# Ledger of designs, part 77: designed miniproteins, single chains, continued (4)

Each design is a single chain, and the fold is of that chain. pLDDT is the mean over its residues in the fold that is shown.

## One batch from the design tools (miniprotein)

Design m14656
Fold by ESMFold2-Fast:
Structure m14656 (fold): chain A 97 residues (1-97)
Amino acid sequence: SLEEKQKEAVRKLLEALERVVLEAPLDTPVQDLVRRALAQLSEEDRLLVSEFLLSPTPEQVEYTRRLVEEFLRRVEERAPEKVERFREAVRLLLPFL
């Protein structure tokens, strides 16, 4: 379904953001982290994410909130000094959370 494709695209976005944040220097601008994460997605996945961001359902918001909590825990376990950077990037990408 479209909803399942959007959920998968959002998961891929958060996976890309995790990689970018873990690899980037601490002084990397948040806008650059977001841009690099989006650049790792296919054009189809970027469109799916864009559609999701324009009009997310309450169920999609809750799914995304739980997914973000999972990725925050992963970043904190691997690089606690970078967790705030990941959080800032998520706020910029997903301002409805």
Scores: mean pLDDT 86

Design m14657
Fold by ESMFold2-Fast:
Structure m14657 (fold): chain A 77 residues (1-77)
Amino acid sequence: KEKIEELEKKAKEYEDLAKKYRDTVNQHRADLTAAEAKSPEDAAAMRAKHLQASNDYNTALLKAGKYKKEIEELKKE
């Protein structure tokens, strides 16, 4: 049986990573707006980078959520 405190630490680490990735995604969104004003080609390249950053952010959120669910299940049992 894993201790709930260890799982809480892991969930917190991924939550902190998700917050950091959110800031990066927001910065990329601003860069995308600037790129769209310059050319469609630059905008397309920036969209690809933005999507990749968004996927990394979502992955961190999913991992944090999984650890939170494990904590809830352990508390129920």
Scores: mean pLDDT 77

Design m14658
Fold by ESMFold2-Fast:
Structure m14658 (fold): chain A 88 residues (1-88)
Amino acid sequence: MLDEQEIADGVALLGAAVIKATGVPTDEQVRSLAEAAKPNVDAQKRVAELVAETIKAAGDPQTGERAIRVFEEAGASPEAIEAMRKAL
């Protein structure tokens, strides 16, 4: 049970790291990461911060606003959404 949630957390973090290495994340990538991290609020916060840092480094504030919307629509926790807003 806990292993399943830990695997989901690991996949979400790896996905965020790959996006950070490749540049600006797409809406689909943000949604997939939010859904993968959904079982764990701390994982959602970590993914949100990594996505936000990647967008901020790219210098595209419109993508940041869109990422927040996609994360919210995917059912991310309020804490994760706040973390993304603060990291942007």
Scores: mean pLDDT 70

Design m14659
Fold by ESMFold2-Fast:
Structure m14659 (fold): chain A 86 residues (1-86)
Amino acid sequence: SEAEAQALLEEVNEKLEEAYRKLSEAMGTGTEEALKEAREVVEETKRLAEEAQKIDPEVGKKALERAENLEKFLERVAEAVRKAAA
């Protein structure tokens, strides 16, 4: 239902905020541990977005686009952390 998809979109938005906080921490500390925590939140965000898309394709598309942008940001942070450690 649209209500279920909207609830998942709200959960995706909450997870996005958590993921950006974790990614900022990983950039600040440069640790693999902080980066792993960020990866876990990003994966959860993506899973929720995929579930939203199954329920309502229009709402889910917005959630998935946000999760995809987050995943791209994660890869940039991961590259920066690894280069700083080298």
Scores: mean pLDDT 81

Design m14660
Fold by ESMFold2-Fast:
Structure m14660 (fold): chain A 78 residues (1-78)
Amino acid sequence: MPEKPEDALELFREAKERAKALIAKYRGKKLDEAQKAELEEALRRLQRAIALAYDELSPEEIAEGERLMEELKALLKR
């Protein structure tokens, strides 16, 4: 677990950027099992990062993270 708030925020930013990149990469595409596994890992990382950094995040950052999680979930349903 990150010991410092800075470490937790960095994990959140990394998870957020990875989620954005994968959403952009796979938007409108039919996903194979390996691609679904990659998106599921990104979703898990983002969920964990939000939980770890929750007290340090602004309401706007939390809302953005939740939106990205919903977009990843939507892609996984396709």
Scores: mean pLDDT 79

Design m14661
Fold by ESMFold2-Fast:
Structure m14661 (fold): chain A 71 residues (1-71)
Amino acid sequence: SADKQLWLQLAKEYDALRKAIELYDKPEEVEASEEWRPVIPAAEEMVRALGREEAIELAEKLREGALKKAA
């Protein structure tokens, strides 16, 4: 059960990262959310390195992987 909780928490963090990337063109909306503030630097770096669409796909794959581990 403890391991399952860790994977669920990780999935939530990757979902926040995906949402921050999706709102990259509207930084004022991302900055207004305390939930997304810690992941903004990671989101910016992923978009800079991979491009927005590929960064979103990576974040989604990471979230799905964490959810699968939690199952």
Scores: mean pLDDT 72

Design m14662
Fold by ESMFold2-Fast:
Structure m14662 (fold): chain A 63 residues (1-63)
Amino acid sequence: DRSVATAVALFVKGLEEHGLTASEEEIAAARARLTAALRADPDDPSVLVAELQRMVAERVAAA
């Protein structure tokens, strides 16, 4: 899924901008979470953006 792949790339980029790195396991978990968000509401592209922003914020807060 191109939209999920793009969102995963943006998640990794967002972490890098905060001086963080994503492990392969974190990338796999991010892909699963973003895929679930898209499946829950496929007609609203803003759900991927909202989930992505939440994921980056949670990871930054945990660091």
Scores: mean pLDDT 78

Design m14663
Fold by ESMFold2-Fast:
Structure m14663 (fold): chain A 111 residues (1-111)
Amino acid sequence: SAGLAALRAAIDAFNDEVIAFGRLLADAYRANPDAFVAALRQAGFSDDEIADFRAAVDALLAAIENGDREAQLKASMLLLLYVARARQRGMPEELKAVLEEILKKLEEEKK
């Protein structure tokens, strides 16, 4: 029973961190959508991939408004996938700087 409680707590902590990452990434996008889209294009993202990224941001924002934690997690996981693809493609400096600031904020929120 103690092992199952510890595993559940670890999964909840991981899910909360993924959602926090997604929220910070969505906020960075909303601060300057045109510059963010330009950085994604520079990272080699297609118009279809950029449209899917934007749909994931919109889905996250709707899930936040509705208090839907499962939808928040799903949208945040999709955003994390786009970040992984950008890293694999030799990420532009502007996008790298945004991600470094997000990671710094996440580390500051870890207690």
Scores: mean pLDDT 82

Design m14664
Fold by ESMFold2-Fast:
Structure m14664 (fold): chain A 74 residues (1-74)
Amino acid sequence: MSDKELLLKAIESRDEEELKKLPESIKKKLLVSDEAILAVDPEEAKKLSFEELRKKIIEEDIKIGIELIERAVS
């Protein structure tokens, strides 16, 4: 099973327990919160390569970080 297939299966499950089952190699490549991974639309994720999906997840993590900063300033 490829890294993309494992990651896509976890996203499609919408289950935090499936995220915990992801190999450390995938977790190390992402370095993002579980919330960022679950924020990605499964239908969009299916259309992406692993590298594109990784970038999308990182973008979602950045958005979460920006929102936290905005809340602290507000």
Scores: mean pLDDT 74

Design m14665
Fold by ESMFold2-Fast:
Structure m14665 (fold): chain A 75 residues (1-75)
Amino acid sequence: KTVTAKLALPLDARTAAFVRRELEAAIEEAKRQGASLLIDASQAPSIDAAGRAVLDAARAEAERRGVPVTVVLPA
């Protein structure tokens, strides 16, 4: 089973707080279900350093909590 967090918005300093909350909720849901987490940022129109930091932090948090995580970036 997989919990998917779809991020189709710019990943930057302005969206960082919103994205962080969404990813925290997705990690908690995946942990509760014993599921893997897919962070699908393939449709994000842009990712800057702040956006990358939020994705990296979410990946580290999921791994720390024992949730298998896959991050898909734009092509």
Scores: mean pLDDT 85

Design m14666
Fold by ESMFold2-Fast:
Structure m14666 (fold): chain A 73 residues (1-73)
Amino acid sequence: SKAVRDALDVVTQALDAGASEEEAKKKAIDVLLKAGVPKKKAEEYAEKSLEVVRLGDAGDVEGAVRKAQELLS
């Protein structure tokens, strides 16, 4: 889904810019809601997007790629 991809991109960009996880999550939820995603699913997708970035930052590149593929499928 384009909306989920856009949300993951927004989380990545926000965290790279020094935003908190809470700020990144809020931005991702806003993007998803504007795309017509229901609030509960938007919160789930935003949280999973944070998990992808956390895995990458921890050096678990394989885990990050796998979770991103599951999220974007």
Scores: mean pLDDT 82

Design m14667
Fold by ESMFold2-Fast:
Parts: C-alpha cells; structure tokens; sequence
Structure m14667 (fold): chain A 77 residues (1-77)
C-alpha cells in the first residue's frame, strides 16, 4: 500500500517535471491519469518513451528525493 502510494507520488512529480521543464503538459496529464488508475507501469513507459531511459533515471532519482522529504515531514507531524 505505502509502496504503491510512493510510486504514484514519484510519477506525479515526474509528470510535473514534464509539464514545466519539457513543456509536455498533455503527456503530464496522461501520466497523472494513469497513475491515479493504478496503471503505474504504463505511466512509467510513457515517461521513458518521451525522455529516454537515461533522463527517466535522473527524474526518478529526483522524484525519490522529493518523496522521501515529504514522507519525513509527515512523520514529524
């Protein structure tokens, strides 16, 4: 459960990067929709297709750092 939520949060953050950095707003919206539907693998494949595996790994690391920071802030509450 927590693992799926964490993956969804990472996908949402990566969608935000796509919308802001890459100006791929339509793709970002589709990724968020897929993540909300639990289609996490399809969402990941769309990101990889759009930016390539190397950029996907960079975005994933950044998303992981953001998700961990958010989790730590919630634990302090």
Amino acid sequence: EDKELEEMLKLRYMAHILATEYKEKELASKIVELANEGKLEEARELIIEAVGKEKYEEMLKEAEEKVEKEKEEREKE
Scores: mean pLDDT 78

Design m14668
Fold by ESMFold2-Fast:
Formats: C-alpha cells, sequence, structure tokens
Structure m14668 (fold): chain A 91 residues (1-91)
C-alpha cells in the first residue's frame, strides 16, 4: 500500500514539474505512469480516463496564451509544494 501511494505521489510531482517547465512530453509520460498505476489497482476505466484527459490537457496548453500559461504554472507550483509535503510523509 505505502509503496503504491509513494509511486502515485512521485508521478503527480513529475506531472506538476512538467507543467511548470512547459514540457508536454514529460507531462504525457507522467500521465501514462499514473494510468498504469490505476490499472494495477484494477481501475481500467480510470486509467483510460487519465490518458484521455492528459491528451486534452496537452491540446488545451498548446492553445493557451502567455497569461493563461503563467496562471497554470503558478497553480502547478502551489500544487507541487503540497505534493512534495505528502511525498515526505509517505517516506
Amino acid sequence: MKELQLRIAEAWIRMLEAIINRDLEALLEAAEELAELAREMGKEEVAEKIREEAKKVVELIKKMNEKELEELQAQAREALAKAREVLEELR
């Protein structure tokens, strides 16, 4: 259980870092890892939804202007701080 929670937290952190760095490839890779973890939990429908939502998010980010991207990055930085705190508690 703890090991699976740790892997989920690490994948979330990678996804948030990808958003902050505007690295769409890394974002898709992190989302695929989250989808695989959902599949390991027997949540196939959740895994498929994660993949579809990640693709939609990438397309949305590609259409964003600079102001929208800066706002998204600010939200991702706040979420990253919280995610790192959760990761430390799981270790």
Scores: mean pLDDT 80

Design m14669
Fold by ESMFold2-Fast:
Structure m14669 (fold): chain A 74 residues (1-74)
Amino acid sequence: DDSRRRTALAAVRSVRPIVTRDSADVLVRSGQVLDRLGDHRSAADAYRLAGRIYRQLGDDDRARRAFDLARRAG
């Protein structure tokens, strides 16, 4: 539904300047919502942003999972 999609997109926009595990976790959850709603491109973008944040933090396992989600969504 449009309300859930709008909320997920707003969450992605709000976390972009913040590099924390919490912000990356929000991006993964928002990506899952977008993917479920059929917005696979926005989901893939959210997952790639999460993967880059996890990698920057040294969390290679979470980064790999996020990039795998992005590849499957896109």
Scores: mean pLDDT 81

Design m14670
Fold by ESMFold2-Fast:
Structure m14670 (fold): chain A 85 residues (1-85)
Amino acid sequence: QKEAVETAIAIIERIKEKYKDKPTPEALDVARLRTQIECSGPEYEKALLECLKILEETREEYKDAPTEEALDRAIERLEELLKKL
């Protein structure tokens, strides 16, 4: 559970470095797909669904914002989720 959220945060940090100059929707779509693939085990299902929801909501809310800002907000939201687990 906690491991899935920590994995999602690590993925977004890597994407921030590689995709900071790419459009926000592209960066968050890559983050969502990688999180889904890396956390696909049944033991992570609940935490994975919450992570994917945060990434999808952030993509829609921040689609016209700078990519770095959108990714930082996704990290903040995932860190908040981690505190509540």
Scores: mean pLDDT 81

Design m14671
Fold by ESMFold2-Fast:
Structure m14671 (fold): chain A 67 residues (1-67)
Amino acid sequence: AEEKAAQAVELYREALRLEERWRATGDPADLEESDRLFAEATRLVDSLPPEAKAKAAAAMAQVLAEA
């Protein structure tokens, strides 16, 4: 559970970074990759038990607060 939660958080960080780059550059490749990583992070989180899902959500909220 921890490995999947950590992986989801890292995918979420990368997706946000690519989305920010897309907003600055307009490069559709960055948007497509961001969407792919968000989808993968969501899929991983959805596979987690409720406790691990809550931890992943808290970590993702922290990533957003730091962006």
Scores: mean pLDDT 79

Design m14672
Fold by ESMFold2-Fast:
Order: C-alpha cells, then sequence, then structure tokens
Structure m14672 (fold): chain A 63 residues (1-63)
C-alpha cells in the first residue's frame, strides 16, 4: 500500500538507511520469522505502532 511505502521512506530518512535495503530486510525476515514476529521486531526496533508495522509488512510482501 502507499501508506507502507511512505512509512518506509520516513524511516529511511530518520535512520539514514536505504529505502530499498529496508524493503529487502523485511522480505528476508519474512523467510525466517512469522508475519506477527516481523511486526513485533519492527515495532521494537523503530518505535512503530502495530498498524504501521503491518502496513510495512503488507507493502514488502507485495514487492
Amino acid sequence: SMKGREIIRELAKKYGLSEEKLIQSVQTLLTVFSREQVEQLLMREFGLSREEARLIVDYAESQ
């Protein structure tokens, strides 16, 4: 979704990260952890709400 992409863009700016590398990292995590575990990791690492973490995961899965 557009919202997921926007959150990724803002995180990339805030933490000095590549937008593409953030997407790839989430995709890699989804090969090892459950969707719910990846959402928890994103919430913990970036201080995101569950809704924001879900939107990021949804976007990464669509790429």
Scores: mean pLDDT 85

Design m14673
Fold by ESMFold2-Fast:
Structure m14673 (fold): chain A 71 residues (1-71)
Amino acid sequence: SSLNERLKAFSKEAEKMSPEELKKKIEEEYAYVKQTLDEDSAKTALLALAYEAQRRGLKDITVKLVKEVNA
């Protein structure tokens, strides 16, 4: 799906980013997801972003995204 392709591309780009750049990019993707996707698709995308944030040590962002998915 287009969402899976977008998330895969995001993950590849994230490998090259600094923590500060990745934080900004996650915030941009969060805004896109919340504005564009339905609730179920948004939860799937937010969970994928949370996993990426966790892998890169962005604990505060990871916690916020996981809490929102479970709300």
Scores: mean pLDDT 81

Design m14674
Fold by ESMFold2-Fast:
Structure m14674 (fold): chain A 102 residues (1-102)
Amino acid sequence: GEEAEKLVKEAGELLLEAAKLFLKYSKNVTVGIGAVLRAIGTVIQAELLLKQGKIKEAAELIVKEAKRLLDVAKKEGIKNKKLYELLKKAIELAKKAIELAE
């Protein structure tokens, strides 16, 4: 319950930090801004799901957006190691939340 919620919130914060780094290093400012707005929207949706007790669904939203941003960053050739580490950690924590929400 409570531990799984904390992991979803931590994963969301890591996703937001990753999206900010993506904006900083992206050569396409429109794509960069879009990534930040998507991350904000994903975190808001996850928080609303957490308030409804839907921890697994909240965590799955974080995983989906973090994986999408990871793919986009690779395709853009972004070389910032911290960006990839933040996204991988966000996915790890959110998956852990899914396991604990059973």
Scores: mean pLDDT 90

Design m14675
Fold by ESMFold2-Fast:
Structure m14675 (fold): chain A 97 residues (1-97)
Amino acid sequence: MEYKKKGEYYGKLAEEYGKKGEGKKGGRYAAEGGRAAVEAADAGDGEGAREGGEYAQRGGTAAAKGAKTPEEAAYGAGGAIAGMGGQVHGDIVAGRL
């Protein structure tokens, strides 16, 4: 699977679990999407890292909002932060920073 498609896949999955109130599960998927975005940047795909990281951030944010407990919301927030990290790394690789 291409790294950017992996970030999109996991970010969308995180949003689905957020809608179900499964913030911890959604947050974990968002974190996987963020890691895929960082992997894309490390491979020199700055645009793929940016796009994958955006999906992971949105998924993690949705997971945090859907969370039923503060602990589950923390997993969602962590996933969103991982997605943001992928975006920043992608922007650096793409020469935008």
Scores: mean pLDDT 83

Design m14676
Fold by ESMFold2-Fast:
Structure m14676 (fold): chain A 76 residues (1-76)
Amino acid sequence: MDAEARRLVEQAAEYIQQGDYEKAIKLAEEASRSPNLEIRAYGLYALAAGYYGLGDYEKALELLREGERLRAEALA
């Protein structure tokens, strides 16, 4: 079920809020493997936020662009 992948995204966002970017990235990577395109896009957004928190702005921007692409595809 996609409910488990949604929980991974929520938990990753919580770790980002706490400044634990490494844990957030690990959970977001799992969510980004979801067969659901919308959840996968949210996983990529969480990954981008994690890398931004670590100071890897270039990787964060690339992940954000990929997430936007998947979100647009999910809406089509």
Scores: mean pLDDT 82

Design m14677
Fold by ESMFold2-Fast:
Structure m14677 (fold): chain A 75 residues (1-75)
Amino acid sequence: SAEKKAKIEKLTEKMKPIVEEMQKKLKEIKAEAEKALAAGADPAAVAKEQQERVAKVMAEAQKKQKEIEEEVKAE
């Protein structure tokens, strides 16, 4: 229904800042990994640290998403 679509749009709007922050952090992680590799760091160590940082960013984004989903569904 139109009412449910409006709620989905509100959910998407509330998620926008979270998605933007997530994308910025992921870009920073990638840039740091590229700089480390250019400086001669161990590729395996860089990949492991990158994977761990990405996992943390994704977990934080997922927690915030679930909070927003629950807030919208509380109606």
Scores: mean pLDDT 83

Design m14678
Fold by ESMFold2-Fast:
Structure m14678 (fold): chain A 78 residues (1-78)
Amino acid sequence: DPVQLALQGTQAIVDLVLQQGQQLGSPSAGQQVANQVLQDGRQLADQARRQGWSRDQVLSQMAKLTSQALDQLDQLSS
């Protein structure tokens, strides 16, 4: 299920940025990015459902979301 894949991928990215935020000594930055990832991931899941995205399309979007989240975390931690 591509929608479930998007939701699971979103949660994995949330867990990643929260952990990285703690490691960088910026748990507040991690929480801020995690909140943004939850919003963006929810929108991607809805889009996947509405447009009938394939698994590959969802994976591509999750990869982009991961890169954006890590870039944002680096910016907020600097």
Scores: mean pLDDT 87

Design m14679
Fold by ESMFold2-Fast:
Structure m14679 (fold): chain A 80 residues (1-80)
Amino acid sequence: SKADEALARADEVVERLRKAIKENMPLEEMQKLIDEAVKVRIELLSLIENEDLTPEQKERLVAAQKRLDEAIAEVFRKRA
């Protein structure tokens, strides 16, 4: 389903961001990952707002969005 695909993309992007932070990835390369994370975040929010979801599916999508937001915030904290 679209929700399952978006969840898989979110988890992949979170892992890539965490790895990039650990490896001190250059800013230019990190910006590309941040751009991908923002796109995935928009997809998750769109699915939450527009799809006829079960409560379980909605909780899973909301949790994935929270994980993405936390990973993005960590990137900015490490550079502050």
Scores: mean pLDDT 81

Design m14680
Fold by ESMFold2-Fast:
Structure m14680 (fold): chain A 70 residues (1-70)
Amino acid sequence: GPKREAARAVADRAVEHGLVPESQREKLAEILEKYLDDPEKAAEAIVKETGIDRSHAILLAFEARRLAEG
């Protein structure tokens, strides 16, 4: 559905930009989908699970929400 598609698109871009290795793509997509409506919780989970800097994590979370909203 649209939420999963948005989460996957953002995770794909994060891998493409070298923010996470390809092995973390699915985990990042799961977090972004789960917390799509709560970017602050998404960012906290991303930092904890992937080690991405919080400023980058929050940008990924907001991007996923924007894409899902259309």
Scores: mean pLDDT 85

Design m14681
Fold by ESMFold2-Fast:
Structure m14681 (fold): chain A 88 residues (1-88)
Amino acid sequence: SDERARAAREVLREGRELAEALRKAGKDDLADEVLRAVEELIGAALRGDREAARRALERAKELGSKVPEAREEADELARAGERLIELS
């Protein structure tokens, strides 16, 4: 649906913002893993696989939680991810 596509774009945007915050903290490997988890989340949600989407979101949250300086970006990604899953 258009709403789900829009939510997926928001997840990608927030994921990129979290990745940028992680890179600013010198955590390039964590940034790359967050972007992979975001791709998994979006792909699963667009297929209607809520369980796989939930696992990918929890992985992204775990990765983001390792850097306190990126807390706000991690919280925004979590909110966007929950919205996307609700639309799946």
Scores: mean pLDDT 89

Design m14682
Fold by ESMFold2-Fast:
Structure m14682 (fold): chain A 69 residues (1-69)
Amino acid sequence: SEKQKRFEEKLAEIDRLIDEALASTDPQKRNELLQKLADVLAELTDPSLSPLTKEFLARVYLRDAEARR
């Protein structure tokens, strides 16, 4: 379905952002990637989430992904 394809595309985008963040040694670039990750995650969950909640979710997701590698 169209909804499923969009979901899969967003998941691929999230994986790419995580890979770039984990590969980066520049703290400023990592922070910019984390902000982008927060926005994409909010699009999939709840766009009305506060900025602090969005960043928290992005950090949790990134940490989980790092632990799985």
Scores: mean pLDDT 76

Design m14683
Fold by ESMFold2-Fast:
Structure m14683 (fold): chain A 123 residues (1-123)
Amino acid sequence: DILSLLDELEERAKKISPELAELVKLLKEIYLLEQELKTSEDKEKIEEEINEKVQEAMKLLDKIFPEFEKQREKVLQDPEALERFQKLMQEFSEQLKKLESQMSELQKLLLRSIYAHILYLES
């Protein structure tokens, strides 16, 4: 169930940052709107709402990336904190990979953007 995977991803994101959890919440909202689009009589309105959520998610992603770099620099001073951070990022990226195969092309684009940022921070 994709919603259960998104809920698990949100819980993992909360352990990393509240902003990342908000980004996952936006992905869940986009998924629900795409499901609604399949049966909606007003497709244009739902498509507009999806576009607004996608723009919000992209803006949030641009904001969280510098904060993650700042967090990484702080944990580099503590080997135990660095190991915990890397493990959380790895577990989050593995959960993202499971979702990618089950999501729409638009949602895959957002997931790939998030994943690329996470891989950069793990390196």
Scores: mean pLDDT 74

Design m14684
Fold by ESMFold2-Fast:
Structure m14684 (fold): chain A 87 residues (1-87)
Amino acid sequence: MEEEERFRRLVEEADAAIEAFTENPSQETLEALVAALERLAADPLGARRLRESLLGALEKARVLAEELGASEELLKRLEELIARLRA
């Protein structure tokens, strides 16, 4: 089923982005991480199956983004995504 295949690819992308950011914390790897988590959260299966894991990852990304002095736009994207998943 295409939905399951899409979901698997999004999970793989998110896992890869988490690893890349953890090994080399930078603005580029943080932006890639946020984008991957946004794509996974926008997927119906991702939002349904991984809500708690996504919230945990986003909250950690938020703290690290503040430490790195990330842009206001990136911080806003993280806040909006966390709020959406909590609703």
Scores: mean pLDDT 82

Design m14685
Fold by ESMFold2-Fast:
Structure m14685 (fold): chain A 65 residues (1-65)
Amino acid sequence: SISSAIDAVQNSLQLLDQLPTRDPSLEQGIRDALQNILNSTNQNQYLQAVRQLGIVSGQIRRRLS
């Protein structure tokens, strides 16, 4: 659901705030995924946007490890 996707965006932003240095590319990746989620007009567009968010979130988690 969109609510679950928004929760995932919030979780990704919280992880981004834990990075020792600002990463504009990761921040932009989260913003782009959010915009694509909000602009999705069908399930396939929505799922693709959620997958992109997952990729960015995974990159943030790897930098925190």
Scores: mean pLDDT 81

Design m14686
Fold by ESMFold2-Fast:
Structure m14686 (fold): chain A 100 residues (1-100)
Amino acid sequence: GPPPLVRVDDFVGTLLASLGITAPELTLEQLRAALREYIKRMVPPPEGVPFDEYEIDVRKDFDKYFADFFLSALPDGKEVVTAEELIDAIIEKYTELVPR
């Protein structure tokens, strides 16, 4: 069948709009790609470190407004994550699958 579409929370919509993405519904693959691009722009990996291997300190590396939303998606007390762990948490917390 066609790939599943997701609807995003207004917070995630704001992140996507900063990348020029205004679509109300996205495939999960498109959303993951957009969130990776957002994180790369805000918290670029150190030279020589792959994007999927560097650790992000959410409180330190993001402005407080965005950090508070991201931390709300993460388990209590977990503030240092990989980019992929953060993307997974954002998708689980701030998106819903569009029913067929």
Scores: mean pLDDT 80

Design m14687
Fold by ESMFold2-Fast:
Formats: structure tokens, sequence, C-alpha cells
Structure m14687 (fold): chain A 104 residues (1-104)
């Protein structure tokens, strides 16, 4: 299992959630998602969407879907998509406060 983390800067949790839901919808059309987590980061207005995928290949495909939809989602939801990374799920859970979790 591999975790894809998308860094989102949003004016509110509501805006971050809406953008996160849009990203999950686009990714789930092309890639299997096992779990999605929305977490707060240490910076005000920074949120992290973490997607758990079954393989490195699925994680790479998820990242490509996010990159393709980045500008549209940013404009539609009034957020900034700052970056996409790959991380170990245990390290993510130890370092971040999970606000919302959804299993698929």
Amino acid sequence: MVMVVISIRAPSLEAARAAADAIVEEVSKEVEILKALLASASRPGQYLLALVTPSVEDAQKAAQVVVRNRERIAQEYGVEVEGVYFIDPQLFLEQHTVLEEREF
C-alpha cells in the first residue's frame, strides 16, 4: 500500500473538504482508492488529503489525475493545490491530525 498526499491551501475547512471530495471523485474514476483522509497541517489554512492506494503504480496514476485536474479544482473551489507526494501511511498518521476519514 502507498499513500498519496495532496497539499491544499484553503480559506476554510469547508472549501478544503469540497476540493478534497472533487479530487477523490476524479481519482476514483481511474484508480482504486482504499481510504481517503483529510488532515490539518501545522500552517493555518493548510490541509492534507491523503489517498491510500494498493500499489505504487496506482499511487502514480492518482498523482497524474490530481495534476491534470489541479487548475480546474483550484479555480472552482477557491483553493491552491500546492503539491503531491508519496509517503508511508504510518508516518503520515503519526505527524498529522486526521479530521475526516472515508473507506472505499
Scores: mean pLDDT 80

Design m14688
Fold by ESMFold2-Fast:
Structure m14688 (fold): chain A 56 residues (1-56)
Amino acid sequence: EAVGPAPPGFGPEDPSSLQVSKAVEYIKRGELEKAREVAGLSDEQLEALKKVIAAA
């Protein structure tokens, strides 16, 4: 895994925050396909969100 010092796409001021919130709701329901499509997530980003939600 490559660790980048700078944020690759989703920064702290990214307007995608609302999309991420919706994706979290879909992931909690088990609708991973919807979560991915709503936020335009890559496979890696979807896996990262799943881990964050599971760890919460």
Scores: mean pLDDT 67

Design m14689
Fold by ESMFold2-Fast:
Structure m14689 (fold): chain A 67 residues (1-67)
Amino acid sequence: MDNVKHAVEQLVEQGIRALEAGDYEAARDLAQTALSLDPNHERAQRVLEAVDAALAGDDAEAARLLA
């Protein structure tokens, strides 16, 4: 069970790095994969919301969600 938690945390970390690099497709895929393993993972949900906000042109909301 701890292996799943570790995998989710790694996917979230990779998603944040992809978002910082401007790779919104990779960030979205990584966040969605994390949520498929743990649907209640708050940080994974925030990464997905940040990707959607960035794609909508709301950089301030994207920054807020990652803080």
Scores: mean pLDDT 78

Design m14690
Fold by ESMFold2-Fast:
Structure m14690 (fold): chain A 62 residues (1-62)
Amino acid sequence: MAGLEASAQNLHDAFKAAGIEISFEDALEMVRLAQEEGLDLAEIGERLGVSEQTLRDMLAAL
């Protein structure tokens, strides 16, 4: 199993637990961006309708 997919699944599950509806594909893209260490949490938070703090908490679960 690819580690990227496992991290994306964990992130997807974390967002679902927080009441945030995202696709697995969106979670996978977030993991990719996080690996590039160029993830703009403010921009992604705006796209998902969540605070930057919530997004930081989700990513800390990876």
Scores: mean pLDDT 69

